# Ledger of designs, part 18: designed miniproteins, single chains

Each design is a single chain, and the fold is of that chain. pLDDT is the mean over its residues in the fold that is shown.

## One batch from the design tools (miniprotein)

Design m595
Fold by ESMFold2-Fast:
Structure m595 (fold): chain A 100 residues (1-100)
Amino acid sequence: SPVAREVALELRRIAVEVEKALDLKFSEEQLKGKKITPNIEKLAKELGISVEKLLSLSLEEQVLLYLEHHKDEPVTQREIAEALGVSQRAVSRALRELGI
């Protein structure tokens, strides 16, 4: 229950940040160093946001959005890593930072 409360608070913060950023024009600099993969395109479509918008978020924010979209099903670090196009170690670090 403490973890669920922490996640809910962070998801509210992410929702506010995403809403603010929906009014901002995406810049090419925000794509620098990030790879557009079929999995990222699929995830962005499932979340109802643009690929560019998804890639503008931090890894922690991307992980939280993935978990919220899959809240009713068990997900593994591997599945999150494959969906976001990052290493499982990067996902593990993000989850640790989020207290999950």
Scores: mean pLDDT 69

Design m596
Fold by ESMFold2-Fast:
Structure m596 (fold): chain A 60 residues (1-60)
Amino acid sequence: SSRKAVLDTIIDRLRAAGASDSFINQVKNYFDNNDYQSILDMLKSVGMGHDIMQLVYDLA
């Protein structure tokens, strides 16, 4: 599904940026709960680009 593809893309970019497994697991938990605002706040805290932020924004 498009939601799973978005999550997989976010996780890949977070791992490439050096995010910890605990950080990635928290993002997964927010995603499972449809808490997109918390995901956006976490991505912003690690300096993710607009392209990745837009993928989450479009799901909210």
Scores: mean pLDDT 83

Design m597
Fold by ESMFold2-Fast:
Structure m597 (fold): chain A 91 residues (1-91)
Amino acid sequence: TPEEKAAIDQALQDDLDGLEAYLAANPDALSPEEKRQLAEQLIAAGEKAESLGALDVAARAYRQAGKLYESLGLYEQAQEAYAKADALLAK
């Protein structure tokens, strides 16, 4: 139902808000390997959110993955993640 979809979209937004707040407060808490794994998980989560029509959540997940890749000096992967976010906003 539309109510169930809205509840799922809100839950995904709340989870992402919590993750973004955690990463902002704890930038040095994760190893480089953990940051890379998290970025890959965020790309997968964004692709799943996109498949469910949660485009704002998908764009935010891709953007956060891009920030993590950028913090690791993985600029090509960061650019690809940002491009995925930008492509969703063009739809």
Scores: mean pLDDT 78

Design m598
Fold by ESMFold2-Fast:
Structure m598 (fold): chain A 77 residues (1-77)
Amino acid sequence: GAVDSLRSALSEMDPQSAGALLALALKESPESQHEAIGNLAVEFYHSLSKESDRQTVEKYLKQAGSAAEATLQQIAA
């Protein structure tokens, strides 16, 4: 499915590219997919060992605006 394709793409990308892709996916996807994509974004964020990489992903998610708000709150918790 779309989430599995996104997960595969993320595994091959640097954090900057991955953050941009996650932000785009949240902005362009129907609201019904936002929870699944948001959960994938949280999973990816927590898989990153470097704080600088996590900050890069968070920066891109913030650019997605309201579509990423719930995801950003989950990352902050």
Scores: mean pLDDT 81

Design m599
Fold by ESMFold2-Fast:
Structure m599 (fold): chain A 102 residues (1-102)
Amino acid sequence: SATRDRLIAMVEALTAELVALAREAGASPAVIEEIERLGRETVERIRAARTVAELRAVVEEFSRRVRELAETLPPEHRERALRMLDAVTRRARALLAAAEAA
């Protein structure tokens, strides 16, 4: 699925950016490992999803868990993480809406 492949690419790109941001912020190895694990788990869930509704649920859960991890970062890095997340989730939601309409 082109939609699935694009969602995976977005999750992988955001995960890499969040790991880089967390390293810049001096986050613990445990926080960095949790970001990497969340990204990997989310990609697996996208691959396993059979419906647009399931893909939407995976995206919303990923967004929620990233917000929780961002709260562990210093204020400046937290705001940057949340802006990156908001941009990616808006794009993912638009992609899913287009897939549902097709």
Scores: mean pLDDT 90

Design m600
Fold by ESMFold2-Fast:
Structure m600 (fold): chain A 74 residues (1-74)
Amino acid sequence: SERERLIAAIERTLRVAGVEVDEELRAEIEAALREAEREGREALDGQGRLLTVEEILARLEALAERAPEAAALR
């Protein structure tokens, strides 16, 4: 599926960047992808898939920016 391919691509990108992909991070990625796909499908039906990918990447960038704070807290 498209979601599975996106997850695999994201995992490869994170691995190259030296980020460890734990079950928690994988679950966050899956949740973000499902949420973005749902929003994209509802709001952007005609252009949804391309914009959904961009929205997913934006959400992942936001999560990556918060990761240092979360790691310091934990």
Scores: mean pLDDT 59

Design m601
Fold by ESMFold2-Fast:
Structure m601 (fold): chain A 91 residues (1-91)
Amino acid sequence: MKVPKEKAKELAERIKQRADDVITEAERLLNSENPDVEELKALKREMDNLIAAIDELQKLGAISPEEAEQLRARLNEVKEKLDETIKKLES
């Protein structure tokens, strides 16, 4: 492992902040009357990247298994809502 533990913790804090920002933006779009499908798809891709980053941070011990699971659960719940909304808009 080439990443120092302190740097991994700094990355964990940034990823947690980014996850919160992305969830907030996704909920804003989901509550709008006419959300842009391309924006919803872009947020879904960003959430996939965040889930991958959380998995890596857990492997590095930079985030607890409990916190990692909670963040993944929140991101997956919002991703499911985005996917459902995209399907309705493209129907």
Scores: mean pLDDT 82

Design m602
Fold by ESMFold2-Fast:
Structure m602 (fold): chain A 66 residues (1-66)
Amino acid sequence: MELARRGAEAAAKGGAAGARAASGQFSNDTLETGDPLGAEIAREAARRVETEEGRRAAQEYYDRGL
C-alpha cells in the first residue's frame, strides 16, 4: 500500500516521465554492461513485482475512496 501511494503521487506530479527515465536508465545500464547475472535478473523481477503490486493497491485504494 505504501508503494501505491508513492506511485500515485509521482504520477500526479507528472513524475511519470521521471519514473520512465529511472526504469529506462536501469535497463539501459544493464544492456550496456552486456552480461546480466541471475542475481540481477532476480532483482529486476522483484522490482517489477513490487511496482505491479503498488499499482494494483493504488487503483483499489482510489476506487474504494482515497
Scores: mean pLDDT 48

Design m603
Fold by ESMFold2-Fast:
Structure m603 (fold): chain A 61 residues (1-61)
Amino acid sequence: SDGERNREAAIRAGERGDGAGAAASAAQKFLLGDVEGAKTGAEMARRAGDEAAARTAEKSA
């Protein structure tokens, strides 16, 4: 499913330390109504150590 694929993309970005990419994915998921994808992106951004990106993603969710 699209939501599952998008969630995997956010996880992959976070694992690379791309917090901004994870947050951007989360914001897009929120606009598409994918709240779980947005939450996953926020968590991945935080794990990547990008607190600003994580907070931006959390506000989007």
Scores: mean pLDDT 62

Design m604
Fold by ESMFold2-Fast:
Structure m604 (fold): chain A 80 residues (1-80)
Amino acid sequence: MKILSLTVKKDMTVEKLAELLQKHFGLDPETAKKVAEKIMKELKPKEGDQLTFVLHADGTLTAVLIDANGNVKKLKIDLR
């Protein structure tokens, strides 16, 4: 199982998030972009939020967002 945790930066874009996913999880560029777009749309991360990704052996990715008020959002993504 691979894990990536980060604090959301002011200039977080789909492109920057896709690059991080490629670097840490070895996702191809098209898959990384689709995943990044879905995360930005569904979780709507803001500067200072904590974002954690867990890549499972079955090819699913879990994204967990914890905002400044401690609210938790989870998103499960199939990478196939």
Scores: mean pLDDT 83

Design m605
Fold by ESMFold2-Fast:
Structure m605 (fold): chain A 91 residues (1-91)
Amino acid sequence: DGISQVTGKLEESIKLLKEAVEKVKKNGSIEEAEKMREEGIKIFEEVKKEVERVGLSSMPPVKEMFEKYSGEIKKLIEEYKKILEEKKKKE
């Protein structure tokens, strides 16, 4: 139950961040993309705090899963930032 909820929220965070990245790539609404990015980051931060609070990160399968998803989320955040900065430079 708890692990499934953590995984589901991490997948939701990744989905929102991927949608934000695609929206800025396609010259969509930056305001809407920013909201998706902020929501995705918020979900990730909430999951991170919960995993740390309950000590789930001490379980090897949960730790490996969290590290994998965390890595993907961080890559998406950096990709979003890079695309947005490149678009601002072309103005």
Scores: mean pLDDT 79

Design m606
Fold by ESMFold2-Fast:
Structure m606 (fold): chain A 81 residues (1-81)
Amino acid sequence: SFASGASVRRYHFELVTKSLEKAQELADRLGSILEVLSLRIFPSGKLEMDVLARSAQEAADAINVGIEMAEVVSVRLLPVP
């Protein structure tokens, strides 16, 4: 469709969970929704992801999972590669 948002969006997520185990679980859940370009998990339970969302709905679904499982420190819109 000419009018439908065919633009892939790139986001950087910075999330803090309670533990390394919960950060790994969150990364797995987000990876099932989004295309993961890079992933960094810290022993403290901090998680940083560079991701592609195919739609606004996909991004919203991922953010909702993030809010459910973690403290959302930042979500940044980045240039598409």
Scores: mean pLDDT 78

Design m607
Fold by ESMFold2-Fast:
Structure m607 (fold): chain A 80 residues (1-80)
Amino acid sequence: SDERKKVIHLTSLQLRLIGDKFSLELAIKKKASPQEQQALIAQAQATLKEVKANYDLFSKELQEKVKELEEEIKKLMEEL
């Protein structure tokens, strides 16, 4: 169904946020180069922008999870 396809797409965006969070955490732990930090921040910002553009399409439960991931990613970007 069209709604199933939408849920799959939005879940894919959530997985991208989880991946970006993991990459940022790893970069902090290993003290990544300024160039690597800048690239990861740019990637995370691009994912956040795409998530924001699709925010109203998410279920209420998925919106809450996405908000938590957004806040965590923002804190990690500030730590880099």
Scores: mean pLDDT 82

Design m608
Fold by ESMFold2-Fast:
Structure m608 (fold): chain A 93 residues (1-93)
Amino acid sequence: SPPSPSDEDRQLRTRSIQYISRLKDQGDTQSINQIDRIRQQYLDQGVSAQDMIDRGIQYYRQGDYVRMVGYVMASNVVTSDPSGVQRINQRLS
């Protein structure tokens, strides 16, 4: 069977946490700042949490971990607050 969407989402989140931890350990401030800019950009656009995860998965498959992490971080903020999901859906209407 193909991996379930929930399994791929969990793997994406785990790898994103590991990637950020490595960047911090290496002192890679430039990549951390790029991730923060991507995260902020997508939060400001009101993109749905599902679209953010889908784009994160696409970048993960391409080996673009900086963009992957940016999308996953933006998605995680939205999905951890149910009222945030409603506010984004209202902006897209």
Scores: mean pLDDT 67

Design m609
Fold by ESMFold2-Fast:
Parts: C-alpha cells; sequence; structure tokens
Structure m609 (fold): chain A 74 residues (1-74)
C-alpha cells in the first residue's frame, strides 16, 4: 500500500533553504516536494511501500549530510 510521508526535519538555524534545495532531487524522484519552513525542512512524498519509505528517508538524511546541513535530532 502507498505510504504518505509528511514530516519536518529541524536543521541548524539559517540552513533551511539550503537543506530543502539539497533534498529536492531525492524527494522529486518519489513525486514529492521539499520546502523550508523556518528552521525546518518539510518533506512531502508518497512511497509505494514501507521499504521505499525507509529508503527515501535515508536518502534525504544522506543528502543533508553531504550538503553540510546539520540536522537537530531531539
Amino acid sequence: MPVPLDFDIPVEPGTGEKGAKAIEPVVRKAGGSAEAVGDSVRVRATAADGEEAQALVRQVFEALKKAGVKVLLG
């Protein structure tokens, strides 16, 4: 069953737009979008199944790391 994804990734203040741009190619492959919302990057996408959802999340975090965007994990 398709898995809808809608989540915000808190990032270092001032890096939201950089983060959104870095992950946009990854989420666009899944038919999704990424946008900066304050100090967070909002991801919206639909994965075909749970395995693809997990792969997309991993690719998003890897793209942020490669771009030098620090993710603030609570």
Scores: mean pLDDT 81

Design m610
Fold by ESMFold2-Fast:
Structure m610 (fold): chain A 109 residues (1-109)
Amino acid sequence: KQLDIAKTAADLGLPEAKALLDRLKDKSDQQKEQLLQQLHDFNQKILDDIRSGKLTPEEAKKKVDENPLAVDVPETISGEELAANARTHIALGKAEPGSTVDQIARLST
C-alpha cells in the first residue's frame, strides 16, 4: 500500500517520493513497504502533534530530520503552508486518501 503510494507520487514528480524510493532501491518490495509504513506512522504522529499544539512546524521539521527515513521538509513552514502544499498535491492528483499528504491537507480543517 505505502509502496504503491510512494511510486505514484514519484511518477507524478514529487521530489520527496523520488528521493525516498532512490534511498530504498536496494531493499525488497516487502522491506520497502514495511519501512514506508513506519515512515507514514511517524509522519502521522508528527502531524497530529502539530494539530494538537504539542509541536510547532519548526519543531516538527527537526524531528523529521532526525528520522533516518524522513522526507525533507522546508526549513521554515507554518501549519497553514504545510496544509496548503498538501492541498496543492491533492489537487494535482499526487496524494492518495489517507496518505501523509492527505493528513497534512486536513490540518487546517
Scores: mean pLDDT 58

Design m611
Fold by ESMFold2-Fast:
Structure m611 (fold): chain A 82 residues (1-82)
Amino acid sequence: SEEVNELLRRWAEEGAVVATVEDRDADHLTLAVYVPSRKEAYVFDLRYRETADGKTVVELLEFRYEPDLDLAHRIADERVAA
């Protein structure tokens, strides 16, 4: 989704830390985003789908606030340490 890409770009400009957690399904991606300036974490569940012309489109399945900041911090720290 263009909206998801624009949101992620905006958060990156605000100093957000992005960590990726892969789901068991090959076409699903769970993305955790920590925004230090807001002390907030968010989870995106995304699906990759091919269009009729062979292009890949990212579809947002779910977007939610993550109240477990300790989990969000661990994900962000692992991403930064890599």
Scores: mean pLDDT 64

Design m612
Fold by ESMFold2-Fast:
Structure m612 (fold): chain A 95 residues (1-95)
Amino acid sequence: SPLLEAIERTIELIKNAKNYEEIVQAILDAGAVLFAAVVFKLMGQPLTKEEIEAMKKLREELKKFLESNPDLPDFVKQDIENIIKGIEELIKDFE
């Protein structure tokens, strides 16, 4: 699925981000895949098991990224935390 591919690509971007430009791109992509997943759910398109598992992995990688980058600006940390909370809300019915 295009959504699954986008989530998996975003996970790799987060894992491999080495500079501020790459960090910004990874966060933007994470927000975009969350937005797409929420829209699909709201339009009555159920997420697949594989998409749900990929979103869980994305959440864990974002948490790990925050722990590894304590010196990020507060605005960036807040955006990542909001994405994590958005993923948790999205998948709560599948836990």
Scores: mean pLDDT 85

Design m613
Fold by ESMFold2-Fast:
Structure m613 (fold): chain A 75 residues (1-75)
Amino acid sequence: SSNDIMLSRRDLEVMAKVARDMGLEEAERVLREIREREDTILIGDVRRKLIEAGISIEDVNTIIGKAQSKLMLEK
C-alpha cells in the first residue's frame, strides 16, 4: 500500500522543501527533525507525525503528492 513506502533522507529533504514553498513552517520543521533522526522511515509514519503536529490532512497529502511527483517514490 502507499503507507508502506520507505522514505530516505533525500525524500524527506524534498518534502521539507515542498512544505517550505507552501509556507508550512511547522511541517518543514517536523520533516527536517525526522530527517536528522532517521535514515529511513515509512511514509505512513511521516503522515502520522505531521498530523500529530497539527498539519491538516489536505496539506499532508499535498506535500506527499508534490514530493512523489519529483522523486517517483516506490517500494
Scores: mean pLDDT 82

Design m614
Fold by ESMFold2-Fast:
Structure m614 (fold): chain A 91 residues (1-91)
Amino acid sequence: AEEALELAKSDDPEVQIEGARLAKEYAQSDDPEQVRLAAEAALVIAKNSTDPEVVKYALEAAQTALRNGLKLNDKESVELAREAIKVAKEK
């Protein structure tokens, strides 16, 4: 999950998309820490990107993290995912 967050900090759209794809995979984890890191990566990508395709992948990762965070009852995952969705929708 740390790799997804590092890729999310890139200014390269292709690298950001790979970060979002990894974030979506980790967002499906039964480990709350992996889901939190995935939601954080999605938030970073949503804040850094103005590319609609990159933002779409970040939204998918954030929505996955929100659904799974709710299932795991992890408040931090839910809060990070909701913020990521909000930031992405404001673009």
Scores: mean pLDDT 83

Design m615
Fold by ESMFold2-Fast:
Structure m615 (fold): chain A 96 residues (1-96)
Amino acid sequence: MEEIKKAEKELEEKKKELEEAEKEGEEIVEKGREEGERLIKEAKESGLSVSKQAGLEIRGVGVETQGLLEAKKKIEEAKKKVEEAKKELEELKEKA
């Protein structure tokens, strides 16, 4: 019975970590978008040749994409921890 209470507390802590990961993910996406937009704007305003501007614009898109991938990975890792905690709690309840 003590083990079930500890597992319930662990699950609550992992759920809180998921909420924090979702918030951090949103901030990562927003920062990536702002930085990507800045790079694209600087490329267009640079007065560089079309080929060099295209290279900088591609880099800007890459920064935005990287932010999305980092946010997704962080949230998925947090979700996995919640599922593992749920499974441990269920296994303890089945043994009781």
Scores: mean pLDDT 80

Design m616
Fold by ESMFold2-Fast:
Structure m616 (fold): chain A 66 residues (1-66)
Amino acid sequence: SELDELKAQLAAAVEAGDLATAKALARQIGRVLNSPEAAEELIAAIEAGASAEQLVAGLDMLERLL
């Protein structure tokens, strides 16, 4: 799915230390989920130094709640 592809790209960007790309991907994920709050939380987590594993786990949990 588009969301699974974006999650993989987000993990790769974070692992590469490309925070600008990671934040852009977080905004795209927020659009796919129709949740500006999800985008804001992802960007905050990225800026706080969350790992790729933590970000993916957070998104997997959010998908279960939607």
Scores: mean pLDDT 83

Design m617
Fold by ESMFold2-Fast:
Structure m617 (fold): chain A 90 residues (1-90)
Amino acid sequence: SHMERVLAEQRELLRDPEKFEEIVKKIKEKTGLSEEDAYRLALLLPGDEEFIDAAVEYLKKSKDKQKALDELIKRINQNYFEALEEMKKK
Protein backbone atom coordinates (compact mmCIF):
# COMPACT_ATOMS: atom_id res chain seq x y z
CA SER A 1 0.00 0.00 0.00
CA HIS A 2 1.04 3.65 -0.29
CA MET A 3 1.15 3.88 3.51
CA GLU A 4 3.54 0.91 3.67
CA ARG A 5 5.81 2.70 1.17
CA VAL A 6 5.69 5.93 3.23
CA LEU A 7 6.63 4.06 6.42
CA ALA A 8 9.42 2.17 4.61
CA GLU A 9 10.89 5.44 3.26
CA GLN A 10 10.66 7.02 6.74
CA ARG A 11 12.51 4.02 8.24
CA GLU A 12 15.24 4.44 5.58
CA LEU A 13 15.68 8.11 6.58
CA LEU A 14 16.05 7.14 10.26
CA ARG A 15 18.80 4.66 9.24
CA ASP A 16 20.58 7.32 7.14
CA PRO A 17 21.11 10.49 9.22
CA GLU A 18 23.12 12.10 6.40
CA LYS A 19 20.17 11.84 3.97
CA PHE A 20 17.84 13.31 6.61
CA GLU A 21 20.22 16.26 7.19
CA GLU A 22 20.38 16.86 3.41
CA ILE A 23 16.56 17.06 3.26
CA VAL A 24 16.46 19.54 6.18
CA LYS A 25 19.19 21.66 4.51
CA LYS A 26 17.38 21.60 1.13
CA ILE A 27 14.08 22.75 2.70
CA LYS A 28 15.84 25.49 4.72
CA GLU A 29 17.90 26.83 1.78
CA LYS A 30 15.07 26.79 -0.80
CA THR A 31 12.21 28.10 1.41
CA GLY A 32 13.95 30.37 3.95
CA LEU A 33 12.30 28.50 6.85
CA SER A 34 14.06 28.29 10.22
CA GLU A 35 16.06 25.12 10.95
CA GLU A 36 13.40 24.12 13.52
CA ASP A 37 10.53 24.45 10.99
CA ALA A 38 12.51 22.71 8.21
CA TYR A 39 13.18 19.85 10.67
CA ARG A 40 9.46 19.60 11.57
CA LEU A 41 8.49 19.35 7.90
CA ALA A 42 11.27 16.84 7.09
CA LEU A 43 9.98 14.49 9.84
CA LEU A 44 6.54 14.36 8.15
CA LEU A 45 7.83 13.69 4.61
CA PRO A 46 8.57 10.06 3.59
CA GLY A 47 11.87 10.95 1.87
CA ASP A 48 10.18 10.96 -1.54
CA GLU A 49 12.11 13.59 -3.54
CA GLU A 50 8.97 14.39 -5.59
CA PHE A 51 6.99 15.13 -2.39
CA ILE A 52 9.90 17.18 -0.96
CA ASP A 53 10.22 19.22 -4.19
CA ALA A 54 6.42 19.80 -4.29
CA ALA A 55 6.44 20.99 -0.65
CA VAL A 56 9.41 23.33 -1.33
CA GLU A 57 7.68 24.87 -4.38
CA TYR A 58 4.40 25.26 -2.45
CA LEU A 59 6.19 27.12 0.36
CA LYS A 60 8.25 29.28 -2.07
CA LYS A 61 5.03 30.53 -3.73
CA SER A 62 3.46 31.45 -0.36
CA LYS A 63 3.50 35.07 0.84
CA ASP A 64 3.36 33.93 4.49
CA LYS A 65 5.67 30.90 4.80
CA GLN A 66 4.91 30.28 8.50
CA LYS A 67 1.14 30.19 7.87
CA ALA A 68 1.66 28.00 4.78
CA LEU A 69 3.85 25.59 6.80
CA ASP A 70 1.25 25.33 9.60
CA GLU A 71 -1.53 24.64 7.05
CA LEU A 72 0.63 22.07 5.22
CA ILE A 73 1.46 20.21 8.47
CA LYS A 74 -2.25 20.25 9.42
CA ARG A 75 -3.26 18.81 6.01
CA ILE A 76 -0.58 16.10 6.13
CA ASN A 77 -1.80 15.06 9.61
CA GLN A 78 -5.46 15.01 8.46
CA ASN A 79 -4.97 13.25 5.09
CA TYR A 80 -1.45 12.50 3.89
CA PHE A 81 -2.49 11.40 0.37
CA GLU A 82 -4.73 14.42 -0.22
CA ALA A 83 -1.96 16.78 0.95
CA LEU A 84 0.49 15.18 -1.52
CA GLU A 85 -1.93 15.61 -4.45
CA GLU A 86 -2.73 19.22 -3.43
CA MET A 87 0.98 20.15 -3.41
CA LYS A 88 1.59 18.52 -6.82
CA LYS A 89 -1.10 20.78 -8.38
CA LYS A 90 0.72 23.96 -7.22
Scores: mean pLDDT 68

Design m618
Fold by ESMFold2-Fast:
Structure m618 (fold): chain A 80 residues (1-80)
Amino acid sequence: MQKLMLADLLAAEGLRLAKQGKYEEAVKYLEMAAKIAGEVSPAQEARMLLLLSKVYEKAGDLEKAKEYQQKAEELLAKAA
């Protein structure tokens, strides 16, 4: 439970930075959140990867956005 709280706090900071246009910093926070969430479950990791996909899309990196969305979908298929 504490690991998931830490992942959520890191993701919140990443999204705050993304709203400011600080996409490189936002990605670093969301990558840390995804690693920690992955230690909890594939479904929680997938949630963080979907946030990474959205941040990359806003940054104009459509290739990485698609890659992270696909990886999240694969993890969700295993969790269902």
Scores: mean pLDDT 84

Design m619
Fold by ESMFold2-Fast:
Order: C-alpha cells, then structure tokens, then sequence
Structure m619 (fold): chain A 75 residues (1-75)
C-alpha cells in the first residue's frame, strides 16, 4: 500500500510523524519541540527513515510553500 499527503512546508516533521502513525510506527518528533530543519537536510532525513522503517519515501516541492510526501511499504 502507498500513502501520499500534501503539507505546508513548515509542517514537514509533523507530516512524517503522521505517515509513520498510519503505518503503525511510533512518532519521532515532539510536537512541543519541533526540530529546526533546512531543505538540504530533507533527503538525508528521509533516507535514514527508509532504512529504519522499511519504507520507500519521496518528496516533491510544490508551489505556495507546500511539500508532497509519498510513502510505500517495502516488503
């Protein structure tokens, strides 16, 4: 199965946690202490999460400061 969500760019970590919850995983980020991120770190962050959770993750920047995340289960 696959999941695709579009989020405001400043909610990337909340989006990742939401995807993890939908796959029955624990959340990684404290909502009261959201991590500061740079766009250059997104690809590296997703690569680490792919290795930990056996997920294929991809992202795409969209107009109006939005980001699309796609997640698929790796069998």
Amino acid sequence: SSIEHTFPKNQLFQAIDQILLQFGKSTLFDPSQPPKFKESQIADTLQVLEQLYKLQLSYQFLPNNKIRLTAQVIS
Scores: mean pLDDT 71

Design m620
Fold by ESMFold2-Fast:
Structure m620 (fold): chain A 64 residues (1-64)
Amino acid sequence: SEVEKHLEEAERLRKIADELQAKAAASTDPFERDLWEALATIARVSADMGEKKAQKLLEERRKA
């Protein structure tokens, strides 16, 4: 289902964000640290958007 696809993708993006955050924390180069932090932020925003889309789809099903 579309809901399950969005939730699964959001879960994967959350794990990717955690891995990117860990890379940022381990980096001694300021440029690399900032790059990894920016990518982690993008992944978290994408996960949040996916979760919101899933919520809207669930609401539409309940109203139908």
Scores: mean pLDDT 84

Design m621
Fold by ESMFold2-Fast:
Structure m621 (fold): chain A 90 residues (1-90)
Amino acid sequence: EKDEHLLEAVRELLKAQEYFLNGDYEKAIEEQKKAAEHLRRAGYDDLAEKVENAKTPKELGDVLREVLKILAESENPEVREFAKKLLSRM
């Protein structure tokens, strides 16, 4: 399911940002790789490449915002509200 892979990518991008900000670069890179894989499985190869090339928490946040905008258009109302709520905090 595309939404399932996108939601996993959101969780992994958030973890990558947290690890990066805390200086846990090895864990940050691992979560970044997982996020890229889930984005590819969802059919968003361009977003996966942006994640792979991201070097800062801000660049990861930019991709996270793009993923959340996609989820805000989901046919699942719970997924839409989750995405809109998280976008409003960014």
Scores: mean pLDDT 86

Design m622
Fold by ESMFold2-Fast:
Structure m622 (fold): chain A 71 residues (1-71)
Amino acid sequence: EEEELRKRVKELLLEMGASEEGAEAAIDAVIENGIPLEELLRIAEEVKKEYPNASGEEKGEILTLRVFEKL
């Protein structure tokens, strides 16, 4: 079930234009810090809304930063 959620989050991040490395980094960061993947999904939606014109790599980095800022 966590694997399925991880896949969905990664697909969303890639759809937003994030690189595979950026998406994996964001996912790994939340998992290693005990943050629910559902929270990452919510933050990804926020980043997509706030930074629609950002590059995929930029979005991935912003997402990772936002996750750590929520700690």
Scores: mean pLDDT 74

Design m623
Fold by ESMFold2-Fast:
Structure m623 (fold): chain A 98 residues (1-98)
Amino acid sequence: KTFVSVGVEGDPELAERTQRLALERLQERKPTSLEEAVEAAREAALEALKELGIRGTVRVASRSSSEVDGVRIETAVLEVVNEKGEVIARITVTVGTE
């Protein structure tokens, strides 16, 4: 059994739009791995940037995993970076496998 969650923080307009688009992609694709979930979140952030006319990129800042009582939790943090290299939003993607 796999569950996925996504949270976005940063610039309010960008964060809200990224969160909505990411949830739509997760509902459609129903990813079963961190890699699939990260790709859905990355695509959502890029589309949000395009819709808002913001020039930027999305990078993976960190990945971590832990296991307790047979539950594996994998987390990735993505950063949305503008043309100046400033982080304007952070996306946390969590995948749990039982």
Scores: mean pLDDT 85

Design m624
Fold by ESMFold2-Fast:
Structure m624 (fold): chain A 70 residues (1-70)
Amino acid sequence: AVKRAESLREMGEVFYNMGYYGLAAASYKKAVDILEKNGIKDPETYRNLGYALEKIGLLEEAARYFKKAE
């Protein structure tokens, strides 16, 4: 489970760097879901998800993940 979250985070990073922000957000969301199910907080993944969500105009959802990163 945690290994899969790491792979999904790396996939999100690749998509983000390619400018595929929607695919980046989807990959980061899957990583966050796995981490939350395992009681793990990863502030960096929350922030990266927030940045990807901002790029596709989901500002309120992005703000929630930035708050979770605190």
Scores: mean pLDDT 85

Design m625
Fold by ESMFold2-Fast:
Structure m625 (fold): chain A 80 residues (1-80)
Amino acid sequence: SPEAIFGRLVGEVGRYMARAAEGTPEERERNLRRAEEVIEKLKELVPEGAEAAEEMMRDENAAVGTGVAQLQRDRERAAA
């Protein structure tokens, strides 16, 4: 069903975003690209969910950005 497809793909995006937050710069870039690919597929398979998918990506991307910034601050403190 469209709802089941939406839920599965949203879950995949969340997993890639989580990996991006914990990875190296190369791993972060790779996982963010994978998340973008899943969102593109989601828009094609569930067009009626496209707005919700965009909102989810915005929220998850903000969370990843916050996590990455915090890790950078922690690393700088540890090096002091």
Scores: mean pLDDT 68

Design m626
Fold by ESMFold2-Fast:
Structure m626 (fold): chain A 71 residues (1-71)
Amino acid sequence: MEEARERFRLHLVRAAKAYNEGNKEEAQRHIDEAVRLAREAGLRATVEIKEVTNPRTGTKVYTVTARLEPL
């Protein structure tokens, strides 16, 4: 269970990195994989993407989080 959750979180981290690099296709692939992993475990994943501006650099950064619920 813990290992599967870590893999799920790693895909969300990679999705955030891809969004921050402007690679929406790669980011979506990681989100799709995370959602698939959750579904295979009998869970529904609700993914949230938030845009945050770094006040020091003015750079836009994206964070990706998810909630897991029993299906």
Scores: mean pLDDT 78

Design m627
Fold by ESMFold2-Fast:
Formats: sequence, C-alpha cells, structure tokens
Structure m627 (fold): chain A 72 residues (1-72)
Amino acid sequence: SVAEELFNKGVDALNGGDYNLANKYFGEAVDTYLKAGDKAGAVALLEQALKLPGLPEKYRAGFASYLTLLKS
C-alpha cells in the first residue's frame, strides 16, 4: 500500500541518519491510513515506528502521544 511504501521510505531515511525525513515519511504514512478510515493501520504503524532503534527522543515522544490519542 501507499502507507507501507511511505513507512519503508521512513525506515530507509532513519537508517541513513536523516531523522527529519524519517519523521516526515512516518507522519505521511499515518495520515494516509487515517484518510482511508484505517485507524487500526495507523495505530499498528505508530507501534512499529516506536520499536525502531535510533529514532530521536523528540519524535518518539510525539508518536507515543499520538498513539495514546488514537487509542483513546
């Protein structure tokens, strides 16, 4: 899916040390799921992103807050 392609681009950017680009792609992937009405997909993607090593704390905290909001 487009969302999974965006997630994979985010992982590639993260592994390359481009944290800003990684955050952008992960955010676009979440937005893609939400626009499609797939809240479960958005939650699963955020949970996967939070398990990734090397994600900066500022982005991790933001994703954790968003995940909490989506699960409430």
Scores: mean pLDDT 85

Design m628
Fold by ESMFold2-Fast:
Structure m628 (fold): chain A 70 residues (1-70)
Amino acid sequence: SEEKGLEVRKEMEELRKQGYSIEEIFEKMKHKLSDETLEIAKEIGEVLRRIGDGLDEGLKRGDLSGAKLE
């Protein structure tokens, strides 16, 4: 269910706010979730990683203008 995906995302975002990496979050979630729900968590983690990677690239360039492609 998409609702379960949203709950997984909220828990992953809370762990990320606590300073855990995406890899550490997956290790923690692996002990709480079924294999099917863990696949959803992997997809959410990839999206969060890409958002973070975009911010890191902006910081490397000294600005975030290159990340605002509309």
Scores: mean pLDDT 66

Design m629
Fold by ESMFold2-Fast:
Structure m629 (fold): chain A 87 residues (1-87)
Amino acid sequence: MEEERKALLEFAKKIQDVIDKSKTLEEARNEILKIFEEFAKKHKLTPEQRQALIDYAVDLLRRKYGATDEEVEEFRKELEKIFEKNQ
């Protein structure tokens, strides 16, 4: 639906902006966690949408900062916990 699609696009832009302006992996991770928490509180997502957003964020961290598989999996778990608490 239009509103849902718009919210997802705005979310993606916020994540990309954080990745572009963050100087370190840790800075980017902390800001992304905040964006995910705010989004999860405001929007009810399907499991497929949650997985897609998590995959999108972790893929960007891998590409921009060269995050290790261990760092990516730990971050993925933190993002999953945010949805568990707020959905």
Scores: mean pLDDT 79

